# Ledger of designs, part 101: designed miniproteins, single chains, continued (4)

Each design is a single chain, and the fold is of that chain. pLDDT is the mean over its residues in the fold that is shown.

## One batch from the design tools (miniprotein)

Design m15516
Fold by ESMFold2-Fast:
Structure m15516 (fold): chain A 85 residues (1-85)
Amino acid sequence: MEELEELLLRLAEEIAKAETEFEYEVYEGLLDIELALARRTLSREEVIEILERVIEHVRELLEKEPDNKRLHELLRRLEEELARL
């Protein structure tokens, strides 16, 4: 649990810092894989708690960089994933 949450938080930060489309796609793909693994290995409640924590972290990053398009896209995607649970 703690290792996966920390990994997802780091991936969100790397997505925010991505300077190229290739870096963005790599980190986004890794985030998708880790979320898919979480959904298969963890309970629904644990996945919800992790997503809520990652969403909060992305919101904090957006307070520092309110015009960061990648963070807005990431936030929207994470909120959609949470809504499907």
Scores: mean pLDDT 78

Design m15517
Fold by ESMFold2-Fast:
Structure m15517 (fold): chain A 57 residues (1-57)
Amino acid sequence: GEELAREGAELSAKGTAEGDEELGKKGDNLIALAAARGDSEGAVEAGKEAQRRAKEA
């Protein structure tokens, strides 16, 4: 649920900031799992957070 989307966003952002491609991919996979389970609101919020951090990098 929400925890899955939140953890995904945190891992994706951390992977991007640290240059850890595997960590970023794990985060993205967790966001995708949250969306697939019907947690669309959490997934959208996590996606926006990841996009914002990518733009700031």
Scores: mean pLDDT 70

Design m15518
Fold by ESMFold2-Fast:
Structure m15518 (fold): chain A 64 residues (1-64)
Amino acid sequence: MLEEAVKVIKEHEDKAPEIEEQLEELIKQGKLTKENAAEIFVSFGVSRSDAERVAELLMEALEK
C-alpha cells in the first residue's frame, strides 16, 4: 500500500515540493482531510482513484 503512494509521488517528483507545501498548509489550518488531500493530488495530474488511495494512505501514516 505505501509502495503505491511512493510510486505515485516519484512519478510526480517534479511537483512534489508544491504538493508538500499545500499539504503542510492544510495541516496548519486544521483542514487536512482525505477529500482535501485527494483534490490536491488531482490538481497535479493524479487520477481521482489514485489520488483518493494516496490520500487515504497519507491520512493513515499521519495518524501513526
Scores: mean pLDDT 72

Design m15519
Fold by ESMFold2-Fast:
Structure m15519 (fold): chain A 111 residues (1-111)
Amino acid sequence: MELDTDEALDEAINDEKFREVILEISKEVLEILEKIPELTEEEKRDVKELKEMIEKKEVTKAGIIALLNLLSRLMQRGDKRAYELMEKLLEVANENFRKVLEAFLEQTKKE
């Protein structure tokens, strides 16, 4: 990714509305994952990061990356709700973070 993801995340985290939406989407992603019988070790690590972010009510860069990884995995599994949650993220993302989200979507669409 040629975009400075770290800078885009720092800018996005400063937005209160963005933080609220991240926490809401993170909770919904965890609910979807609870219905999946087998998670990979990578998905389990991302779930742990996401749970910590929700428990502390503190949006972190690591938590956002974990959320994006989990959303990408759910979309690759054909989960329609994951696509709806990604669209919701795009609506509240600033221009720089929107480019990060678009890059994740393109990677998910490449077969």
Scores: mean pLDDT 77

Design m15520
Fold by ESMFold2-Fast:
Structure m15520 (fold): chain A 62 residues (1-62)
Amino acid sequence: MSEEEKQKLALRRAEGALAAAEALGGSPEAIDLARQAVKYAKEGNWEEATELADRAAEELGL
């Protein structure tokens, strides 16, 4: 994938995880992971953003 494509995908995944955590009343840990995923995605760290978003989704049972 291009860097632009990676940025777009990682940010969408991170934002989705945060929205899901907030909507489902997720644990503080799940919300923190999702917030960190958004932060790393915006900073261009796609690998860390993706990992944190996946962990947040796992904590939410997604």
Scores: mean pLDDT 77

Design m15521
Fold by ESMFold2-Fast:
Structure m15521 (fold): chain A 89 residues (1-89)
Amino acid sequence: PVVHLTLPLSAKLSDVYQAVLNALNDPFTRPNYDPSLTLQDLLDKYGLSGVKDFLESFIPSSYPSAKITNVKLDKKNKLLSFDLVYDRV
């Protein structure tokens, strides 16, 4: 399945992480990041490719086929959209 996500650049990494977990329907994992940082902070420091890598790090190891694709930045509306692609169990 494919889940399309769109988040404001002001979203905290904790909220981004919860959105990814909710899309996967996984109630448990443990992030190793600063939850107070925003997507904008990440984008400013690491660029779009760095944001993609961080988003993929939020995916639990229990979903080995899951990946982030089609990462797009809407600069006008300050939104980041991406597809979470994974196989059905």
Scores: mean pLDDT 76

Design m15522
Fold by ESMFold2-Fast:
Structure m15522 (fold): chain A 64 residues (1-64)
Amino acid sequence: SMSTKQQFRERIMEVYERYRRGELTRDEMKAELMRIVNEGRAQGISDEEISGLIDEARRELEER
């Protein structure tokens, strides 16, 4: 089982990986990230925590 924050982090990573593979345009990537942010807010995750998850996901993928 995954925590809610871990689920959002994995979804964010998937969006960036799809973008890196050329499966998403920049605008499509932004739209998918915005959906994840809105869902996180609806589940009570703060904007600061969501921003942190995005930064962590992007950093991890850049180091792979």
Scores: mean pLDDT 81

Design m15523
Fold by ESMFold2-Fast:
Structure m15523 (fold): chain A 87 residues (1-87)
Amino acid sequence: MVVVLPADSAEANARAIAALLEELGIKDPLIFSNDKALVEALRALGYDASLGFPAAGTAAIESKTHPDRVVVGVEVGEREVHVLIVR
């Protein structure tokens, strides 16, 4: 699943991602992002978040080693945030 969100501040992007994960019923995701400020904002909200380059590629690889968790890749661009959700 891929969701596209408008890009904003790291804190606003983290809140938008948290709202998306809550709506989807995802409780304990493993998150990778290309943006350090977003990783820090997600960690402040209690998420297990780390840097990954590219975020989508990292999430796809890590999902194979974490079959018990939902893995999320968040690629932050200038205008858009791309959220890849992998089972």
Scores: mean pLDDT 84

Design m15524
Fold by ESMFold2-Fast:
Structure m15524 (fold): chain A 62 residues (1-62)
Amino acid sequence: HHHLSPAQQAAEEIALPGLKRVSERLKAEDLTQEEIDRLNFEVSREVQRRLAEQATAAAKAA
């Protein structure tokens, strides 16, 4: 069992739906590596955005 930081745990939870969509598209479509990289990049961008929103909300609540 890896001890993940709270930030890593939150990132994984946010990323899971996006990663599921990428996996489903890989099964349904013959995607190029560039298309796969783009989809993974979009998931990473969404994770970063959500983490920034959570940090801002926590700062305002504190």
Scores: mean pLDDT 74

Design m15525
Fold by ESMFold2-Fast:
Parts: C-alpha cells; structure tokens; sequence
Structure m15525 (fold): chain A 55 residues (1-55)
C-alpha cells in the first residue's frame, strides 16, 4: 500500500502523520511513541495537548 508521511509540530508536540491510499491514517507521537489510529484518539490527543499548552 502506498503511503504519504509528514512530520509536524502541534501544540509543541512532534507528530508523524502517515496517510494511506485507502484514506486510513496513523499519527505517531514522536516524544512518547504513542500511536493514534482513529479520529477519536487523535481528537482526544489534541484536546489534552491544547490544555497542556494553555497551562
């Protein structure tokens, strides 16, 4: 399966985004090694990271 990879910093956290041809994705937290493979997991990460950045 072909994939596109990109690295971005979101709320001070370095993430690796992997996008697959079938529209599925994987987000890897490069600081912790945690993976987010669903919209719900990624949105929960964003909520927590935003709260931490605001503190």
Amino acid sequence: MKKTELEEEVYGVKLKFILYEDGSFEVINLDTGEKYTTDEEYLEFLRKAREAAAA
Scores: mean pLDDT 79

Design m15526
Fold by ESMFold2-Fast:
Structure m15526 (fold): chain A 62 residues (1-62)
Amino acid sequence: MDAAALARHQELNKLANKAIDALEKGDYATADAYVAQIVALAGLDATRAALLRQSLLDTAKK
């Protein structure tokens, strides 16, 4: 593993945590913006993007 891969992983985790926080507050527009940033950074297709969004929603609803 290289430093660039680690930095990307850390950035994805930060965006995911911000998306979860926005979802817990009912701010779906802000959450969707963070999901879009994760999709762009990680190169996710539409199916994986939808699965990510659902996973974050399920986490926020605890």
Scores: mean pLDDT 79

Design m15527
Fold by ESMFold2-Fast:
Structure m15527 (fold): chain A 72 residues (1-72)
Amino acid sequence: SIKENIDLMIELARAGKFDEAVAVQKEIAKEQPSPELLEYIDSKIEEHKKDSIIVALLKDLKLQLTGQKIPK
């Protein structure tokens, strides 16, 4: 599931496997942004707020997911 991939990205970053964490981030970023997905990411940012690297990865993921807009 996408939530499992977010958790995997966090665990890879905690293990110092940043290249692998970024690869997982890119896979998650292919998904459609849903309110449930964005809320899960926000909850993980709050959970890991003292870890600047994990917060940065989660914020970058959120930016990648929300940066695409269909022009009206």
Scores: mean pLDDT 79

Design m15528
Fold by ESMFold2-Fast:
Structure m15528 (fold): chain A 59 residues (1-59)
Amino acid sequence: MTNTELIQKINQDPALAETLKNKYNVSDSMLSGSIYNNVPTLRAKVENALKALEEELNA
């Protein structure tokens, strides 16, 4: 799954979106395709949060 597909899936899944926002401090704006693709520093924060979430879901 690509990071873009994972972000889209998370935005459509309230439980995953809530976990990402509350546990990893990722905002709705950071998960938008525009911000993710055009702001490298926020992209890195989102990618680190996605990696941590993926590790938690696979544990």
Scores: mean pLDDT 70

Design m15529
Fold by ESMFold2-Fast:
Structure m15529 (fold): chain A 81 residues (1-81)
Amino acid sequence: MDEKLKELVEKYAELLGLSEEEKKELLEYVLSPNFNIPELIDYFGKKLAEAKKAGASQEKLREITDIVFEIISLLIERSKS
């Protein structure tokens, strides 16, 4: 199990106020061998836009973006092995 991916997903879920079901679905997807990076980028982009519309601060949006970048980077790194 990739503990770093789990920690990043949990932190992301806390920042976005995701439900336990949404957090579980996201975690299962990122830990899946069949993950799709374009679909993940679309998902994260949609969630970031929703957070911005809900009045999230620029600082919070930056923190969300940083976590998203770390998740995507780890998944790309994992796909090379």
Scores: mean pLDDT 80

Design m15530
Fold by ESMFold2-Fast:
Formats: C-alpha cells, structure tokens, sequence
Structure m15530 (fold): chain A 58 residues (1-58)
C-alpha cells in the first residue's frame, strides 16, 4: 500500500466507530479530496468507506 492509500484506509477505520461514513467524511479525515479518495478506493477494488474500513481491520 502507498502512504496515501494507507491514510484513506485508516481514516475509514477511525470513522467506522462513529457509524456510517461518506466518502466526503473520509476525505476530510484523511486530508485529501473526495475525488482522490474515490480513485484510491477504486484502485484497491473497494466500493465504499465501509469496505475500506473492513479491509484495513483485517
């Protein structure tokens, strides 16, 4: 994983403890644009922040 991909996964995992998170919320937490978060998730084969959180926690 690249450092940016890891930041997205960590942000998604942190937000998962507060409930369902949007891509915009993950982007704000990670310090990235929503478009960048979508691109990085697409590259990893992840469709939602919930999938990203699960991927990181495994």
Amino acid sequence: LTPREKRVLEAAARLSERGPASTAEVAREAGLSPATVRELMRRLGLRSPAEAARFYME
Scores: mean pLDDT 80

Design m15531
Fold by ESMFold2-Fast:
Structure m15531 (fold): chain A 100 residues (1-100)
Amino acid sequence: MLSLEEQEELIEEIGREVLEEWKKRNPDASESEIKQAEAFIESMVNEIKLALRTGKTIFGKPINSLLEAMDYMVELAKKYASEEETELAEEMRRLARERL
């Protein structure tokens, strides 16, 4: 099992990779669209790190693993985020599953 520090480093790396691949797929994206994608990914990374450190979501749901934190964030994205932001969340979860 990865340490807390290793899990935090992994999710930060995944966030960077997902942003870089999004930029490659969207070469004509405006500065505003790039900032929006970056802000969404940064928000996800920060909330996952917080859940890992506290053992719970911001709503008090217990979180026992990085994958549980990722599943929670994807479900939130499906309910409250755009389709594009939900795809970013699902891509981050896919990479986390492959590297755990």
Scores: mean pLDDT 84

Design m15532
Fold by ESMFold2-Fast:
Structure m15532 (fold): chain A 66 residues (1-66)
Amino acid sequence: TELPVEVLDAGTLAQGESKTVEITLSDGSVYRVTVEAPEGASGSFTTPPFVPPGADRAYQLTWTVV
């Protein structure tokens, strides 16, 4: 059985910044993922697909570095 992938936008980060994204799962639990904006790089970044414990789907995070 294939899991669907849900893409979540983490927003815009400045170089050297980090942001924690909270994902609310179907059971009401919260899964936290921290994304980082590397210094000296700009543009769009994304995670590989990941499945939080107890999730019924995979997630990807995308963010823009300025």
Scores: mean pLDDT 82

Design m15533
Fold by ESMFold2-Fast:
Structure m15533 (fold): chain A 70 residues (1-70)
Amino acid sequence: SDLEEGIKLAKEGGELFHKGLEEKDLELMRKGIELYEKARELFAKSDPVIAKVAEKELEEMKKKLEEVEK
């Protein structure tokens, strides 16, 4: 299901993003964001409430990437 696939991708994306943030690895952070963006798209098809939660977390991830990237 889109919801189950989204949860899997969100977990994987979050883990990669946090690892990249801790190690200052921009490639890992971007990879994590990519997976989380895909999860959000799947959530939007399944459950708008979960999609909104994912959107807020994705925005926070993007803000942290910009701080490290600059």
Scores: mean pLDDT 83

Design m15534
Fold by ESMFold2-Fast:
Structure m15534 (fold): chain A 55 residues (1-55)
Amino acid sequence: MEEIKKVEEVRDKVIADLEKLLALAPSQAMKEELRKRIESTEASFDKYIDNLKKE
């Protein structure tokens, strides 16, 4: 299904962008917030993709 592949590409791009921001983050507090965002974003996309695969 084209939708699943597109969502996976978007997920990878978003995570890569957040990882770049994490590398450039000027403070530990910001780095921790970005790590939490990455984990939350990955979990959200994985859940959405799993739902698409089942339906």
Scores: mean pLDDT 80

Design m15535
Fold by ESMFold2-Fast:
Structure m15535 (fold): chain A 90 residues (1-90)
Amino acid sequence: MSIEEKIEEIELKEEDEPLRELLRSHGIHDEELIDKAIKLAKYLSLTDPLGVRIVGYLMKKYNGDIEKVAKELENLTTEKVLELLEEADA
């Protein structure tokens, strides 16, 4: 079972709306991409604002390829996190 199949079973709740709005405020306007990003963040326990922003940015960068995003997140160093945040804010 792929990570993509696992995250499709995750339901978004009203308490997740602030995280969706966070991604919209940072230039992600594709609602399906936002939903996938929040589900992946919940699956990986990256539901803090910085974690959600990194996941959202990578989802946009890899055009919704969940497997590539998850692999990138597994190999994140502190230096790479800072690089991705700078790219997300640009």
Scores: mean pLDDT 77

Design m15536
Fold by ESMFold2-Fast:
Structure m15536 (fold): chain A 66 residues (1-66)
Amino acid sequence: MSPREKGIEMVELAVKLLEEGLSEEEAAKKLAEKFDIPLVSARAAVHEVKKNKLTPEQGREAVEAL
């Protein structure tokens, strides 16, 4: 998987998990497991998604705009 595709899927999954009512920590754990990345990196990704208040639709649009 390319770094771009991986980043896009991480953002979409983080947004989806947060909208499903998961905590930032639970979302980070699922990202770390799915993408085989350190938990600290997954936490940073989830934090950025939450900070920017991205919706699943905005995540998809960001994918298409890149």
Scores: mean pLDDT 70

Design m15537
Fold by ESMFold2-Fast:
Structure m15537 (fold): chain A 91 residues (1-91)
Amino acid sequence: IDPEELLKRLEELAKKYESLLEKDPDKANRNLGEVYETKGDVYLLLGKEEEAKEAYEKAKYYYSLSTSTKIDPEVLELEILAGLLRMQSVL
């Protein structure tokens, strides 16, 4: 798993959900929150603390706009990949 490729996939997914804000804002905002939180986690693994902080602030913003608990499978997959990267970094 390449953390830079994972960040690229997260950025593409964020753009997808931004395009869905008009059709389903509650679900789009929830998934954007999850995507940006995961980006923050990956930035921390890369030692990019400033970028991680900005990503977490964005996640907080999007979470504040949603009451949805639904996370799309595409987002869950990237969260799992980020978790695997974290485990490799701790070992």
Scores: mean pLDDT 84

Design m15538
Fold by ESMFold2-Fast:
Structure m15538 (fold): chain A 104 residues (1-104)
Amino acid sequence: DIRELIEKFLKAMEEKNYEEALKLTEKIVEAMLEETTSLSPEEKERERENILEGFRRMLEENPEESTALNALLALFYIASRLNAQKTEDVLLEKLEELGLPPSV
């Protein structure tokens, strides 16, 4: 359930449990990639690796900038780029609940 994964991710970020947040990011990205039909299996693997490395660097190298809102916004832009509509819709709902408009 992607909604449950995103809720657990937000809690991990609020608790600064970046190890758990990264594991949940991996599961969320897998859900996004399962929704996309425009990428080959090889392209999906490269996208997965690139996204996870980006999140790992963000969480490990810039922890003060790794707020739950910034991380959630990054996931929203990734879902939008991958056309993962179901995951994008859940992320948008969570961003709106937090009062952050995802407009650019």
Scores: mean pLDDT 78

Design m15539
Fold by ESMFold2-Fast:
Structure m15539 (fold): chain A 75 residues (1-75)
Amino acid sequence: SEEKELAREAFKAAVDWAIKNGRTLTREQARQLVRAMEAAGMSKEEIIEFLKEARKKLTPENQAVLDEVIAELEK
């Protein structure tokens, strides 16, 4: 759906901004992006799959933040 794509694009934009500015996403920022994806109608499985793919393009610090959020979702 369009809402799901907008949520994924918002996540990618936030990550891209962080990388370009030498910043790391906070756990709360990552959780807010996950909540936006949930609100857009993405299932837990869809969100986990998306985050695991997005993780591959990130800095180690941002990967660690996503790994924590993925672990929370898998419980």
Scores: mean pLDDT 82

Design m15540
Fold by ESMFold2-Fast:
Structure m15540 (fold): chain A 56 residues (1-56)
Amino acid sequence: TVPEATDAQLVVNKAVNDAIDGKMSIEEAVKLVEDTVGPDYAAAVKRNIEAHLELQ
């Protein structure tokens, strides 16, 4: 992984983990991801969070 890509990935990982932990709403996390890496990735992240919550 190149260093330039790492910062965006860290933001995405924090948003996902904080949403799962209840520290951030799903909508706030998805918006942050969309603003950082774009709508296609935000859609995938939203699906991931929803799938994780549905499994439990």
Scores: mean pLDDT 73

Design m15541
Fold by ESMFold2-Fast:
Structure m15541 (fold): chain A 102 residues (1-102)
Amino acid sequence: EVLAEAEVRLKEGETATVSFTAPEDGLYRVTVEVLGEGEVQVSIGKGKPKDGKIENPLFEATLRAGDRLEALLEVKKGETIYVSAKALKGDATVRVRVERVP
């Protein structure tokens, strides 16, 4: 079951943050995919981002067009997960999907 999905277009140097608050305790799968072109730095964590950056991210990767990052997180009801994406080079489209794992 997909609980949240977002698609964000970024120009080089732009940062976007997607947030999701867990409706129930459980294991959640966060998928981040770079669609189209460009190079994107992605961070996933439970800490609120400062200047588009997550302090002490649980997952961090640089993704290129066609790359996908998948993260599994144990989350409590009411806890917020943050996904921050920064376009490092070129324009990029980033898709974020959050699913609960039963």
Scores: mean pLDDT 81

Design m15542
Fold by ESMFold2-Fast:
Structure m15542 (fold): chain A 83 residues (1-83)
Amino acid sequence: SEEERLREEYRKKLLSKKSLSKEELLKYAEKIIEEIGKKYGLSKEEVEKYKAIVKKIIDSAKTNEEAAEKVAAVLAGLEAKKR
């Protein structure tokens, strides 16, 4: 599926820097959300909403791998929905 393909692409992209801290992961995820917003014309409110969602996921995750996997799912779902 398209969402499954996007999830794998975002997972690999987020995990490409194996020493990534939670702060770096959050900054990278926020940058991706901004790029999706620019590409698909998301409102400022939608962009901020998705930034808040990924921050909550990263803050609650036990490992960077768990955070990356859950964030990748959110990013893939967002892009698939707006495609």
Scores: mean pLDDT 81

Design m15543
Fold by ESMFold2-Fast:
Structure m15543 (fold): chain A 99 residues (1-99)
Amino acid sequence: MAKYDYSSDPVEKGGKTYTVLGTKSGKTSDLALAFYDKSAGSYVASAVPVVKGAVVTLNGKKIGTVEKVGQKLELGDLQAIVTKGSGEALKEVDVVVKQ
């Protein structure tokens, strides 16, 4: 079972609830993940700082790892987009989507 020590506030958009769970790396990073929903046509969660090599999952299913700014990881109707960011960084990220 995955252990998470980070949880975002839930965001409601288009009848769905989006929560970002993660595992803290104990490091800062200049990379972040932003989340865009293709069905909603908009960003649906606040960007979260991530380390290079951070594992990204959607509802526990692995999608990929963070490599560089401009990378897009497809999460069904969601895109996780690697952006510039700053702050306390996660090494594992799970995007939980509920309806």
Scores: mean pLDDT 79

Design m15544
Fold by ESMFold2-Fast:
Parts: C-alpha cells; sequence; structure tokens
Structure m15544 (fold): chain A 88 residues (1-88)
C-alpha cells in the first residue's frame, strides 16, 4: 500500500527534523533509506517519486546534523532524482 508507505515516510521525516541526537538521526536515516528503496521498488508512479523528492528536499533544508547525516540525505536525494529522470 503506497499510501501507507508515504504516510510512514512523512512520519520519519518529521521525526528526523525534530531530533538533535546524532545517533537517533542515523537510526531514523537507516529507516528512511530502507523505506525510500521499498517505495521505489513498489511503484513506477512519477508523481510518487516527485513527492519523495519534495520530502527529501525539505529534509535537506531543515535537518541540522553531522556531515555524515547530511551527505547520506544528499546521496538519497540524488538517487531519487536519477529514478525520476529514468522514467522520463
Amino acid sequence: DISALMARLRELAEQLIATTDPEEQRRLLDELEALVDEILNSTNDINVYKEILRILMELLRRTTGPLDVILRLIGLTLKVIGEILDLE
């Protein structure tokens, strides 16, 4: 159910923005990366991919954390951009 996966993605994004603990950020990011991979493997709907990209761009804008967390968010964002381009 893509709707349930997208709701979970928004929940994880909200939790990641709200936390200042680097270890919690890394744990949430592990879940976020796994969930994005699950969504990308479950659908080819470009509108879903664009919504994921919107959420990830918001995370990059609002997340404060160590360099490893920020670099992982950048990598995940670039991966989603690549998947969108492959569908066009």
Scores: mean pLDDT 88

Design m15545
Fold by ESMFold2-Fast:
Structure m15545 (fold): chain A 85 residues (1-85)
Amino acid sequence: SVFEKIRQLVAQIQALLQQYYQARQQGDREAAIALLEQILALLGQLKELVRQWGRETGDFENVDKLLADIDALESRLRQEIEQLR
């Protein structure tokens, strides 16, 4: 189901975020950048699944809010990548 795919993807993002914090703590900028790029790719997939969930439930107001929150997170992570370079 779309909901199961969303849960699995969120779990993957959380695991990568933990690895990202470890890379940052170790001063491994290249690993940190690679992990952030992986997180950004998964956030793109999450947006597609959130849109699909909206079509299935008709809850467009919550979908639009979630998509805006994901877009804001993507912008912050892209800024973080540039700061690490």
Scores: mean pLDDT 87

Design m15546
Fold by ESMFold2-Fast:
Structure m15546 (fold): chain A 65 residues (1-65)
Amino acid sequence: SAEEARRRLLELLMKRAGMSEEQAEAFVQLVRDGLPPAAAAQLAQREGGLSPEEAEEVRRLLEEL
């Protein structure tokens, strides 16, 4: 479900990218405001230090929302 994808996404961003809950919510909101999931995943990899595999998981979860 979209709710489960959102929960998993927030957990991943907080645990792996070191984001606060507020930062993770703001990141999801950027995608809702029109940032493409692929661009958002690249941003998380570049600034959050995610691996390529983790960035791909973020992209897939964002596309499920």
Scores: mean pLDDT 83

Design m15547
Fold by ESMFold2-Fast:
Structure m15547 (fold): chain A 64 residues (1-64)
Amino acid sequence: MTAEEALERLYELAREAGERGDEITEGMLLISAGVLRVLKKNGVPDEEIVEFAEEMYRKGRERL
């Protein structure tokens, strides 16, 4: 999985959360994706971005 693919998965899950009316899970996922994108631009390795994105995705799914 690429870092971009992992971030896209967070945005997709955030959209699903928003459609269900779960504004907290949506906000958590959008904030997480935004932070990870900034970290990627600042030189954090793609492998670490993928790891953190997968953790946030799992937590988001557990909340839904």
Scores: mean pLDDT 83

Design m15548
Fold by ESMFold2-Fast:
Structure m15548 (fold): chain A 86 residues (1-86)
Amino acid sequence: KPSPLSFEAEVYLALAEIAITIAKLSFERGVKPTEEDIKLLKRAIELANKAIELARQAGDTQLVADAERVKKESEELLKKAIEEMK
């Protein structure tokens, strides 16, 4: 039977990836980032952190690595968005 913790971690990771994808659409279309894009990227970082915690509890090292990657990407996009809003 699949671990509930692994499943929850996967859900949080998927939500974080969706949030990043939505935020990226503003950059890809050459639209200046908005406060809503900043909020969405901050939410993606929070969701990725929860995925990391749950994946570690489940002992899923691959899922931890995937969630850490998504967190790093979210943080890099957030820095870029803040700089482009100046």
Scores: mean pLDDT 81

Design m15549
Fold by ESMFold2-Fast:
Structure m15549 (fold): chain A 73 residues (1-73)
Amino acid sequence: SRFKELVREMAKLAGVPEEEEPTPLYVARIAKAVMDKKDKEGAELLKELLKEPEASPMTRLAIASHLAAAGLA
């Protein structure tokens, strides 16, 4: 799926091992890792991920919480 492809590309960019079944917590950790690097490509991948229907409300909330905890809100 497009969602899993985007998660895989973000994991690769973040230097985090890929997981076949990405949990909301796993996706949130990867999102925080790419944003911590201030990488433009990672930020664009995250924007695309958030547009995907497979990005559940739980995944979106986990991402928002992790980014807020990192001082980005």
Scores: mean pLDDT 76

Design m15550
Fold by ESMFold2-Fast:
Structure m15550 (fold): chain A 64 residues (1-64)
Amino acid sequence: LEEERQKAAEWLRTAVENLRAAVEQLDGVDPEALRRGAQIASDLAEKVGHKELAEEFRRLAEEV
């Protein structure tokens, strides 16, 4: 369980970093899609029990 949560967390962190880079670099590319994706990822991270990543995705959604 702990190892499974760590793998999920690592994947989610990479996803957050990639989404942030896309938002920052492309300036407004697909803002609705990015926002929706971030919201879904945040909900998923919270269900997995990784609240730090859920908060990170929530912030990303707010940025777009």
Scores: mean pLDDT 68

Design m15551
Fold by ESMFold2-Fast:
Structure m15551 (fold): chain A 70 residues (1-70)
Amino acid sequence: MSLSDPEFQEEISEALFLMLIGVLEAIGEDVSALREAYEAGDKEAMARALAEALGISLEKARRLVDGILA
């Protein structure tokens, strides 16, 4: 596998996002909305749920989702 391989990059991006969800769940955050948004492929809903869970701005959450999922 190559880091420049789109298939490999997609797998890494997915793994990083699932790891983030797992960390939030482990610290007691409600991740149900975030999981539902992820399953639906709705980046905007993921950003909103992440902003609420982390207590950050929606703009920062959108950048984080885009940075992880490309």
Scores: mean pLDDT 73

Design m15552
Fold by ESMFold2-Fast:
Structure m15552 (fold): chain A 61 residues (1-61)
Amino acid sequence: ALSRAEIEARARALIDALVAALAAGDEEGVKRSENELVRLINLHPELAEFVDRLMRERAPN
């Protein structure tokens, strides 16, 4: 089992990978990161707000 800190660190790593894949035009990387992030949220629904906050930090306005 992962601790809360480990789960949040994994979510941040997946979001960083998603952002990097988007910047590189790596469609397969985007899909992989999105699928892993969805799986993580399904296992840990409490992460949904944390993930939304991190994604907003990377979105322009």
Scores: mean pLDDT 78

